# Designed miniproteins, single chains, continued (3), part 23

Each design is a single chain, and the fold is of that chain. pLDDT is the mean over its residues in the fold that is shown.

## One batch from the design tools (miniprotein)

Design m8780
Fold by ESMFold2-Fast:
Structure m8780 (fold): chain A 108 residues (1-108)
Amino acid sequence: GREEIEEKIERAEELVRNARDGEQIREAIRLAKEAALEAIKLGDVESALRAIDVIVDAGDKAYELGDEDSVREALRAAMEILKAAEDKEVILKAIGAVLRAIGLLLDL
């Protein structure tokens, strides 16, 4: 339900803030992706947008650590969310996340 989505987003945000390695970043991406897909199924636009923001932040953190594998995971997550998205705002935000991850990979 909505509370489980919120808990996943909060945990993913915490993992990104405290991340020391790629394993923590990839766990954050996994949780945020699951939350975004669940939010889309429920029509919860606000939670889907928040979860996509976490994926973007996780990709940025991975780039700072030189972790190409985790940047690729952020790209894959954003693409999967884009494929499932139906709301215009969610679609546009997911497109932005995809393009940002591609840009980060080109700089690595």
Scores: mean pLDDT 92

Design m8781
Fold by ESMFold2-Fast:
Structure m8781 (fold): chain A 89 residues (1-89)
Amino acid sequence: MKVADEAALRTYYKLFEKIKEKGTITKEEAVQIIVDSLMAVGIPRELAEEIAKEAVDKLMERKGRNTFTLEDAKELAELVKEILEKKGY
């Protein structure tokens, strides 16, 4: 499995789990979950933080919302995958 595919799948499940538990999550919570998910598959912290912030900011601009729902979990995971693939992961 490619690192980007594994990272995206892990990101999706962890976001889904947290949103299901709480109803919605904040930008800060989404960034933290994505960072932890990326580091778990071997992405360095600095790069994980950069990718997480980029993905979250892009989705917030697209949706015009400051919180994320279950539907957003898939879009965030897809953005993370796209960014990782562009960086050679």
Scores: mean pLDDT 85

Design m8782
Fold by ESMFold2-Fast:
Structure m8782 (fold): chain A 87 residues (1-87)
Amino acid sequence: SREEEAERALEKAKEGAEIALTAPTLAERLRGLGLAGEGLAEAYALGDREAAEEALELLRKVAEELTDPEVRALAERAVEVGERLLA
C-alpha cells in the first residue's frame, strides 16, 4: 500500500542518517547520506508530505551533527533541495 511504501521510505531515511552519523569512513558516510536523500525522494514521489517532512528533518539532523565539513556541506545542500521540493 502507499502507507507501507511511505513507512519504508522513512525507514530508509532513518537507516541512511544513522550510517551518515556513525560510519567510520568518509565513503560509508556519503553512502548513508545518499540513502537518507533517497528516502526523502521516495516519500516525496509518493505524495506523502508528512513522510517527506520527517525525512527532511532527519537530513537536517545529519547536517547539524556531522563534524566532517565535506559531508556536512553535502547534507546542507540536500536540506536546501528538500526544502524547495516541499515549499
Scores: mean pLDDT 86

Design m8783
Fold by ESMFold2-Fast:
Structure m8783 (fold): chain A 61 residues (1-61)
Amino acid sequence: SLEEKGAQAALEAVRKAREQGLTGKTITVSIEAEDGTKYTITIEVLPGSDQVIITTKKEKL
């Protein structure tokens, strides 16, 4: 489904942000899915842990 595709895109964006060392901060990432849906992902990276809080906003282009 489109929601599953959006979730996968969001998880990939989070993975890339973590690989770039963007931790201990709030990060906003915009990503466009293959079907033209735009996702705005807000990532809260918890200090001293491998856990993140993700909030996703979905908009159709």
Scores: mean pLDDT 65

Design m8784
Fold by ESMFold2-Fast:
Structure m8784 (fold): chain A 61 residues (1-61)
Amino acid sequence: SISAAEAQRLIEEGKRLIAEGRAKIDTAQNISELTAGIGTVLRGIGLITDAELALGQSISL
């Protein structure tokens, strides 16, 4: 279980990670740096998805 406030914080953190990952992708000089940026974007998406699912469960209960 997660509070709506905590879920919103995770969504904001996820958005920051997506922006950070995109910046890493844009400045990548090699495949390793590109892969790191992609990983950061995926981590951010994961946080948003988990938070949205938790919010949906809270609303449904």
Scores: mean pLDDT 82

Design m8785
Fold by ESMFold2-Fast:
Structure m8785 (fold): chain A 68 residues (1-68)
Amino acid sequence: MSLEEIKEEIEKLIEKYMADPSVSIEELEREVLSFVMRKSLSLSQEETDELLKYVEELMKKVLAKRAA
């Protein structure tokens, strides 16, 4: 699986959870981090760093949307 495919799967996970108001932000964070940790075992250090930065940026946007 390419880095871009992993990013797309993360976005889909976030969209799915954002569509369900019963899912807490803590549950979303746990699921996303679990997914990233599983994928990081197959990635280079550079790819893992890029993925973690991407996830941080997405989670910041999700938190802002839920806070509003």
Scores: mean pLDDT 76

Design m8786
Fold by ESMFold2-Fast:
Structure m8786 (fold): chain A 85 residues (1-85)
Amino acid sequence: SLEEKRKELNDTMKKAIDEYNKVKEEASKLSPEEAEYKTGLARAQAAMDIAKKAIELGINVENAKETYERAKKLADEYQKKLDEL
């Protein structure tokens, strides 16, 4: 049902936000540059997880695909910056 799909998307959002907050908390102990890159990567990964779930559930698929591609590019950029530290 649509209600079950919405609940599943909300559960995915909660998990993604929890993972992001955990990384943000851990990043607070790092150098400002490393903290920025790790936080940026975690935020991009959260957006990808949420968008991927929306696509799987058939919710706002066109916007979710655009969000996923943008977040993936950001994740790749932040990972590259972390690898260069």
Scores: mean pLDDT 89

Design m8787
Fold by ESMFold2-Fast:
Structure m8787 (fold): chain A 85 residues (1-85)
Amino acid sequence: MEAERRKEELKKEIDEILKQIKDLQSMTDDQIRELVKKKTGNKDLSDEEVKKIVRQEVLRLTAEALRKIGELEDIDLEERRRALE
């Protein structure tokens, strides 16, 4: 069923996003600084600018995960509704 496949895809996508958030949160300030400098190509970024970029990325990833969790819950509710028919 398409709903079951979509549910599996969403679970995988949610897990990947949560892993990315956890990886970012587990990095040291030095590791985060190097990662941001490599991605932006800007070597002159201050610690505050690096923290702001990381905070914005975590918020973006969190919003995406919540959106996908909501979609997964909607599918789960529809499956429960069909089981009662």
Scores: mean pLDDT 78

Design m8788
Fold by ESMFold2-Fast:
Structure m8788 (fold): chain A 101 residues (1-101)
Amino acid sequence: MSPIQTLEAQSRTFLDRASRVLDPELVATIRETLDAIIAQIKKLAETDPALANRAIIRVESSIGVAEIGFAVAERTNDPEFAKRIAEVLLENLKELLEEME
């Protein structure tokens, strides 16, 4: 499976987890940001596949950290912790998106 296909699958699984601990509006914002990043990575892959692969790794790392945090928040019933993790994730994702433009 391609790295982009792996990222798309990971993004879907991640959003399912996020929907269990976050408000729908925040989940929608994360989905929109991830969709924008994946679209930009696809464009970048056409001209600089090495840079696209580095962007994929950075997104996967950010999602992985957030996913662990959301699992902890769900198990401990701590929605405020989940919200803080989501805010940090969104900041990191927006910074990456700006760097690719």
Scores: mean pLDDT 85

Design m8789
Fold by ESMFold2-Fast:
Structure m8789 (fold): chain A 65 residues (1-65)
Amino acid sequence: MEPDDLIAALQYVIDKAREEGNDELVRIATEALERVQAAKAAGNWDEAQRVFDEASARIRELLAA
């Protein structure tokens, strides 16, 4: 997936989490967004994908609790 698609997905998660008042999800998604943007700026698209996958796994764990 292209880094811009990862950024768009994380922005969507942040917007929805804010609407729901889920501060923990906002924090996790915002941290991931910043790291994906930094990886894209560095030209490290494999790192951007890795950061997104790690954040997605953490979000799933949090939602399963």
Scores: mean pLDDT 81

Design m8790
Fold by ESMFold2-Fast:
Order: C-alpha cells, then structure tokens, then sequence
Structure m8790 (fold): chain A 57 residues (1-57)
C-alpha cells in the first residue's frame, strides 16, 4: 500500500502547485492514512511536509 500512498502524495503536490487547494488537501489525507496503516509514520510525515512545502512556495 506504500506505492499507492506515494502516488497520492505526488498527485497532491501537483494539485497544490496548480492551486487546487481542496484536491491537494483531500489527496494528502488519503496518502497520510495509507502510510499510517502500513506503519510508516516517517512516510506519513514526509508526505504532509512535501505538500505543505509546495503550497508555501
């Protein structure tokens, strides 16, 4: 399931860069949940940070 979480994170970053804030937020929540279900707390943290960095630029 980590591969799906990675895909959702990449899509969230793209949505954030495009200015689609709602889509980016929804994709980020789904990605973070998948990382946490897989026991990858570090992956969840990094995914959230990548999207936050994209929106902060």
Amino acid sequence: MIEEAERLTDRAVEAAKAGNTQEAADLTKRSVNLYLEAGDEEGARKAAQRVADATAA
Scores: mean pLDDT 81

Design m8791
Fold by ESMFold2-Fast:
Structure m8791 (fold): chain A 68 residues (1-68)
Amino acid sequence: SLKEEAEKLKKLVEENASKEDIRKAMERLLKEANPETLEEAIEYIRSLSEEELREAALAAVDSVLAAV
């Protein structure tokens, strides 16, 4: 579910997981949230720095958890 993927992503960010692990979790969240724009979203998040990716991940988690 979207909420489960958001909770997994939040945990990875809080545990200072690798950029690759955070990226993979964010790709899973984006696939659940909007599969139709997944390719463009993946290209965008892969272009982010580690710090930008962590910030984007937390913003995405907050957005999902506020919506459910």
Scores: mean pLDDT 78

Design m8792
Fold by ESMFold2-Fast:
Structure m8792 (fold): chain A 63 residues (1-63)
Amino acid sequence: MEEAEKLAREATTANEKEQAELRKELSKLIDHNSAAAVMSAARYEGLSAEEVVKLLRELIEEE
């Protein structure tokens, strides 16, 4: 959990190449679809890092 949350926070400030690597690492901890959703949310300018982490927690809880 904490490791996935850290990756989600890093994704909000990451460049394009870093985001690809973070998505791969996140996919090792959660399912591929959830990782893709978190990475998409991290690129959304209206969402804070904590909001992206909240989405991650919801996806893990539901799946």
Scores: mean pLDDT 74

Design m8793
Fold by ESMFold2-Fast:
Structure m8793 (fold): chain A 114 residues (1-114)
Amino acid sequence: SDDEPVRISTSEEFLNGLVERARGNDKETLEAIRELLLVGHHMSLFENNQKLASKVLQAGIEIEREFRSRIDYQKIAEILDELSKAFAEAGYDKLARALNEIAEILRAKAEAEK
């Protein structure tokens, strides 16, 4: 008899940690986004949501391009807002919240950029 592991809200704690990391420097922001998208992709695949998994992969490609050129935090925030909406529509409220919170951090970074 194999019991499924009991979840002790560790995913929410992990997501909150990624949100805090996104407040750091450009490298920390990128690493936080990469980890959040990896979680979102794996969760989408686990739930057999191929459309959502594809949206996460496409967002990741677009975000990596922004970090390889002049970083447009406003544009990255817009990409994360679209993903947040997609995850919320799919019923994944915790992940949608984390995506939205990072998007808000990125909007603040865009306004502070000089």
Scores: mean pLDDT 80

Design m8794
Fold by ESMFold2-Fast:
Structure m8794 (fold): chain A 98 residues (1-98)
Amino acid sequence: MRKEIVEEGFRLSRRVAEETGRVAEFEAAVARASAVSTEEQLALLAAAWAAGLAVYEGRYEEARELLRLIHKLEGKDDEKEVERTLEEMKAEVEKHKK
């Protein structure tokens, strides 16, 4: 179960990086973090980065899926909290675009 969530987190994070043309940035960030992080911590960091990018690009379904994986890796499973986090991220992105 946990290994499957970690693998899915990396897969979705890479997919967002591919769809946004930022694979090199994603791989560089993962490489820098890998020296000081466990595989699970790397998956959390990758998913958080990709979720932020997905929100910035208006890819809200991909952001929701990544936030669900982050919550599962943290031992949580709350769809209401996922939606709340997504709305807070949207507000933060909107603030920085102005």
Scores: mean pLDDT 73

Design m8795
Fold by ESMFold2-Fast:
Structure m8795 (fold): chain A 77 residues (1-77)
Amino acid sequence: DDFLRNTPTFTAPNPDAVMEATNKLQQQLDALKEEAGQDPRVTGIEVEVTDTSAKITLTLEVDGRQVTLEAEAKVKP
């Protein structure tokens, strides 16, 4: 039965892992939005959720220069 069970449907798209990633991202987004609202250099926030990880990208603009910061959270089953 193991030869057919190695499908992403039962591992990668785990709803519990997705829910935990979403919750963590919401908390991080809320904290970053508060900080971004106080820092005029923050011009963008982007969030990407994959089957096993959640990634947030923060874009800053300083004196016309664009800087990108990335943070990734790995979801445990």
Scores: mean pLDDT 61

Design m8796
Fold by ESMFold2-Fast:
Structure m8796 (fold): chain A 90 residues (1-90)
Amino acid sequence: AEASARFEGTATFTVPGVEARLRGRLVDTGAAVEGTLRLVMETPEGSFWGGRARVADPALGEAEAFAFVEGPLPTRAGEERPVRGWLLRV
């Protein structure tokens, strides 16, 4: 069965000076890491909910991506796996 794990990480936007905290659930199928993440953007004006995004493979989807995500994902073995990928709008 596909198991979802709670994810907390950061996104670096393609616009300089904008960062987001990410929270949500990701599914590690062994072949790919996919899921929907909720964005909390932090700007000089304050924090707000930015929306939802999908994590895509770093080699794919960069032309449609608005940010790059990095963070740890808990595995079923109790280890944390680094997640890296492009964020696509959902």
Scores: mean pLDDT 60

Design m8797
Fold by ESMFold2-Fast:
Structure m8797 (fold): chain A 66 residues (1-66)
Amino acid sequence: PAKGKNIPIYVEGDSFENLVKSSQKVAERMKTAEENTPIGESLAEEKVKKEVEEKLEKERKKVELE
């Protein structure tokens, strides 16, 4: 009962296994960026957050256009 085989990203035409692997890589990259965020520096944290959000937004726009 722990598994469930529920993948949040469902894309038609792609293999389920490839989606799982891609999702894991993306999640790991996001976690790495968050873990590298300096703790204790409020100003630095906000700047890093904005940079990460801006990169994500740019990638989303590119994917929609492409």
Scores: mean pLDDT 60

Design m8798
Fold by ESMFold2-Fast:
Structure m8798 (fold): chain A 80 residues (1-80)
Amino acid sequence: MSQKELIEAARKKAAEAVEKADASGKELTKEQAELFKEIQEELFTLEQDVEEGKLSKEEVEERVKKINELIKKFEELIEK
């Protein structure tokens, strides 16, 4: 999988998690909102760093792994 494909897959997972939260009709808790903000900031900085050629493939994979772990935590919080 290319670096771009890894980032796009993570973005898709984040979007799906937000759609689940919206479908619940409940407002995000402070913890859920802060976690989602962290996910957005990590995705934004990753995309910028990749565009600037600052990261190796291995570094991109590690950052995507971290983002996927944050998304999983967010999904677990909204499934209550």
Scores: mean pLDDT 79

Design m8799
Fold by ESMFold2-Fast:
Structure m8799 (fold): chain A 61 residues (1-61)
Amino acid sequence: SSALEQGGLQFVEQLVASLRAQGHSRAQQRDALAAALRWLESQGMPAELLARMREHAERLL
């Protein structure tokens, strides 16, 4: 995988781990992930990578 792809998947993993460590519920984790992915989309993140990040996030939740 490309460095950008690896970084995107690592970002999702770190965000989930951080939210869990802070005691956020699964629903709060989903909302935070959805917000982060929408922001990345607005910054021009490739649609294919965003789709993979969403799939990875669903597997973690």
Scores: mean pLDDT 86

Design m8800
Fold by ESMFold2-Fast:
Structure m8800 (fold): chain A 59 residues (1-59)
Amino acid sequence: SDIDKAIEGGVKASQAGDVVGTAAALHELEKLGLSKEEAKKRIIERGGDEKVVEEALSL
């Protein structure tokens, strides 16, 4: 699904320390109907780096 692909992209970007790539994945998840908080939780639950995700949410 598009949601699962966006989550996977966010996980990979955050693990690589890519704040901009993580922000792009968060934005895609919001476009697909998730809230910012839900998008954050989905990426972190799938192994995303919480610090990078929080930095991306500040963009």
Scores: mean pLDDT 86

Design m8801
Fold by ESMFold2-Fast:
Structure m8801 (fold): chain A 65 residues (1-65)
Amino acid sequence: MQEEIDAEAREALYLIRLAITKKYGTPEEVKADGERIKAEVEADPRLTPEQKARLLKEIDEVVAS
């Protein structure tokens, strides 16, 4: 069976962190945090290449909006 924290929950946690920064931080802080989170996503061995690509795109869209 999947772990208690599955891939969807892991993806959600990255996006939640970025969303909090976006709500309370400056555009510069959002960009910096987005780059940090993208690096963490790239280095996450539990995510598939498809999940990484989707999540990286979503992070870029959140940073740009």
Scores: mean pLDDT 77

Design m8802
Fold by ESMFold2-Fast:
Structure m8802 (fold): chain A 87 residues (1-87)
Amino acid sequence: SSRARRTLDEIDRTIAKLEAARQTSLRLGDTKTANELDTVIQDLREQKARMETLLQNQASDEDLDDAVVDGRALIGRADALIRRAQG
């Protein structure tokens, strides 16, 4: 699905942003924020693996749409956490 592939690309970009924010938090000695960012990185990596498996198995449009919704929710959580870490 085109939507699923776009969501996977956005997950990859979001992981990169989270890793950059985590590195900054570690340099500042903010271990708590770094750990929170790492948790969301792991959640996004798991969601990416799930979506890749669904695409490989030619899953239904319904299953792919559900995975896109889940992925979008995690991206939203990640963006909010990045903003909090930077502000």
Scores: mean pLDDT 89

Design m8803
Fold by ESMFold2-Fast:
Structure m8803 (fold): chain A 84 residues (1-84)
Amino acid sequence: KREELLIRVGRLLIRAGLQNKTEGVEHAKKAAKYLREGKFEEAEEYIKKAEEIVGEPARVPDELALQVAEEAADIREMEEKKRL
């Protein structure tokens, strides 16, 4: 479940980046962080918001999508800690 959702988030992040849809990127980053925290309900909310903005996710290998999603979660965690 978590890995499948992370792959979905990674594909949305790649598509949002290519389309320069900043709002889609932000929603996908939040989804990745919530998935890392095991907060699946919150993650699914942000995935749906990103999908509404971005539309079709990028057609990339699962490995690349997973890597992108994990990197986005790391960036989001660092951003929040820096505000501490």
Scores: mean pLDDT 77

Design m8804
Fold by ESMFold2-Fast:
Structure m8804 (fold): chain A 68 residues (1-68)
Amino acid sequence: SRLARLKELLASLSDAELARILGISVAQARTLKDAVLRAEDEALANGILRAITGLSLSETVRRLEAAL
């Protein structure tokens, strides 16, 4: 699933790397990583991502993959 792919990408990136790629603070990256890794479904993950980054789940995955 797209959520499973996002969790894999988040687990492979440091908070600083995630912050740089998404254009957010390290504190926001840590909050995002913690919240998304605990998310049970794509709707919850999408809500978290939009609140912190303004991006959808699919857009976030695409951006992270493009940076690797």
Scores: mean pLDDT 86

Design m8805
Fold by ESMFold2-Fast:
Structure m8805 (fold): chain A 100 residues (1-100)
Amino acid sequence: MSENNKKLLEEWKKYLPEELFELLEKMMKDVLAGKLTKEKAIEYLERMLELLKKYNAPESVIRLVETALETVKKEKDEKKAIEKAMKAVYVAASLLIDSK
């Protein structure tokens, strides 16, 4: 795991709800292991949406993840779908931390 990925995980662990952090950590580990598929990325984004709603995340963050989920579902290229899903996760996590 790169030093940058370790710093992101430490920041997420400090500022995100534990259940959300554990989901994002698992997704990042799947990406780094080359195990993340488009289908798994969709499942992770759907679960992330449920957790964002459970924790009353800002509507802007919820909408960003909803839009990303629909974009990923429509993307025919698996690598591009995974890249779009990961970008949405990083942006949403950053916005959640900055909203405090």
Scores: mean pLDDT 83

Design m8806
Fold by ESMFold2-Fast:
Structure m8806 (fold): chain A 55 residues (1-55)
Amino acid sequence: MLQKLAELLKEKKYDEAVELVVKNTSFSREKAEKLAKEDPLKLLHQIWLEIASKE
């Protein structure tokens, strides 16, 4: 998941990146959309932390 998310953000496919986040994490669509557009690296980091915390 994280690799695919990084690729989508690099390609500026924000809508697809948001859908991937919403389907695979507890992030709300609103929060995912805001972070993807304003700070994609922070979004990646927070998703990585959420995945790590569930394991």
Scores: mean pLDDT 78

Design m8807
Fold by ESMFold2-Fast:
Structure m8807 (fold): chain A 102 residues (1-102)
Amino acid sequence: SFEEFKEEAVKQAERLVRRMLDRYKDESEETKASAVTSALVQFVEDVISLAKSQGFSEEQMKEIVEEVIRVAEKILKEAGFKESMIELIRESVMHRFKVELS
């Protein structure tokens, strides 16, 4: 179902962000942000490709990406990231989503 797909995507995104933060734990915030951004951009490309193959609507795909961003923002805030850095990551991920829709 759509809800099961969304829940699994959110769960995978949470694990991905935490894994990137652990891998780059001794690096600067900028390096961590770059790693998280690259990982989330690739993840969103893969998830949207799979969602399209399953016949989900653009509205449903947007909901998936917004929830993925929401869980990532929560983890990044808990990790002490600056709001401006979190906003930059959000913008990069949303830009990729819009490209994938066209």
Scores: mean pLDDT 88

Design m8808
Fold by ESMFold2-Fast:
Structure m8808 (fold): chain A 84 residues (1-84)
Amino acid sequence: SQEQFQADGEAAIKALEEEIKRVKELLNDPNASPQELKREILHLYALKAVAEALRPYLTPEQQARVDKLIKEADELIKKAEEKL
């Protein structure tokens, strides 16, 4: 149903926002291990893929939020990979 896609989209958006925050915290933590950062980057890639897959079925407002988060995730992945 359309309501189910919107609910799944909200969950995916929230999960992606929370993972972006987690990766930012690890990048600013001098005690974070490279292994922890690698694991969280992999998780970020997975959540990004879910949001991208759901995007065509979402509202225009949700699509705009997904686009913003994907851009932020891509920038963080680049920064993290440069640090590793």
Scores: mean pLDDT 88

Design m8809
Fold by ESMFold2-Fast:
Structure m8809 (fold): chain A 69 residues (1-69)
Amino acid sequence: KKGENILNAIKNEYEKFKDKTPEQLEVLLKAIDTAIERAQKEGNEKLVSELKKIKEDVETRLAEQRAAA
């Protein structure tokens, strides 16, 4: 229940930021790292796995934008 709210919030932010600047994607990556740390402290392995998948997608998008610059 608690993890679902965090995951949905992060997904919503990613949808807003995937067409945004590299700087905004870096801010999102920091937010995801904070969420992963919290999920690890809570022992929510499923949430950690889902957040890591989103992080990988954001890192890929950031790398694509940096390569295009």
Scores: mean pLDDT 74

Design m8810
Fold by ESMFold2-Fast:
Structure m8810 (fold): chain A 72 residues (1-72)
Amino acid sequence: SREREIEHNRKGIRNLLEMARAYLERGDDQRARAMLETLRKYTDMAFQSGDLSEEEYNEIHAEVDELLAQIE
């Protein structure tokens, strides 16, 4: 059950990232920013709880930072 919860949380993080990209594609920078900030918090919590490897954490963090830079 725990392993399924971890996989669900990881999938949730990737889904939020895809939603943020979709908002950027539509030119909705404010919603994209809010989504990316939420994603950053969830990614930090998932890493602290052991749901993400260091490699996964660094990859997602880099993607979030790149997308945030696009809306500055």
Scores: mean pLDDT 81

Design m8811
Fold by ESMFold2-Fast:
Structure m8811 (fold): chain A 66 residues (1-66)
Amino acid sequence: MSKEEFIKLVSENVGKEGAKSLKDAKNIEDVAIYTAKRALEAAKSGNVEEAKKIVEDTYKWAKENF
């Protein structure tokens, strides 16, 4: 999966309920759901750089585990 494909998957899963932590993720969609929730929380707090970092860090984790 490319980073662009991962970002698209994250955007398609905004507002969904899923895995509460990365270690509980069963598939890449669970990772995307977790990422969307955490990135949105950071963005709502005015921390856009943290939101970007969350996406990058979770994409790296997803590549290493799926």
Scores: mean pLDDT 80

Design m8812
Fold by ESMFold2-Fast:
Structure m8812 (fold): chain A 80 residues (1-80)
Amino acid sequence: SSAALHEAMVAAGKLVAAIRAGDEAALRAMSPEELRAARDLLTQLARTYERMGRHDDAAAWRAVAERAEEVLAEQERAAA
């Protein structure tokens, strides 16, 4: 839906900003829903860039998506 895409874009923006700033507290403060939405959107974006032959851009977005997955795994470990 349009709302779900907007939420994913906002989550991806928060993730990118926190990574660029080295703000681990901001990363940890993201909800699991935000992290999953950002990961899924950025994974799709990376696949699109790969299809366009933009391999460096694809690799960069994959790295951000992988960081979201790492934070999600850390939160799941901390919640156990």
Scores: mean pLDDT 87

Design m8813
Fold by ESMFold2-Fast:
Structure m8813 (fold): chain A 61 residues (1-61)
Amino acid sequence: MLNLPTIRLPEEAKTLSDEESKEILRAYMDALAAQPDPLSPEALAAGLAAIREKLAEVLAR
């Protein structure tokens, strides 16, 4: 893998259930799909913001 983007989550994210992980992934994919160019830095920033927001929601449970 020479130049594939990698998203790193905090260690706490490793303790999430499969369902919670799917919720976070869905939020990320939805954020990317809402952008006109999913490969742009703007789309990546939106995707990361969606992950952080959903992760904060899940961790607050």
Scores: mean pLDDT 68

Design m8814
Fold by ESMFold2-Fast:
Structure m8814 (fold): chain A 96 residues (1-96)
Amino acid sequence: MEAEELVRKAVEYARQAVKHIENGDLEKAVEYARKGAELAREAIRLDPSDEVVRDLYLAMGTLATLAENGDFDGARSAAKTVEQLAEEAEKRIEER
């Protein structure tokens, strides 16, 4: 899988995690955030210079941890960061 394809899939999973936080489904938010983080980690391994994907990986990890701990306010705050980074990562792929 090319780094770009991995980033696209990570963005899709990040958006699903955010949607599940908005719906109050913390268990599914954790599942999607962990899957997205794994794909972002693989993308970083192929292109370690992509700072936006690295930040997305870290933000998805934070979202998953807060959601696992039942911190709804923290998870909502982290979801906003994940959404912004997912949009930035997608734009950078489309402009390449």
Scores: mean pLDDT 85

Design m8815
Fold by ESMFold2-Fast:
Structure m8815 (fold): chain A 98 residues (1-98)
Amino acid sequence: SPLARARQAALEAMKKGYPESAAVTFAAGNGAAKDEELFVQGAETAYLSTGGSLEAAIEMARAGLEGDPEKTAEYARKAGVSDEGAEFARRAVELARQ
């Protein structure tokens, strides 16, 4: 299922040392279904991993699901993700859009 693939992609990204927020964005970009439950779960995971703004984590997950790499990186930084993690999220969304 799309949700199972999204979770698997997130776990693989975390094993590679990426922030959970970047893992969620990568999972969304890899063709997970654009549904409200996945969006909310992604935002909650990002918020819990970064300790930053929940509103920024929600906007980051939304930008990732919508295929907007620049906004994904912007909101990742606002959510407390490192510059390296934000750039990874941007590139993951950009590659998924292709």
Scores: mean pLDDT 61

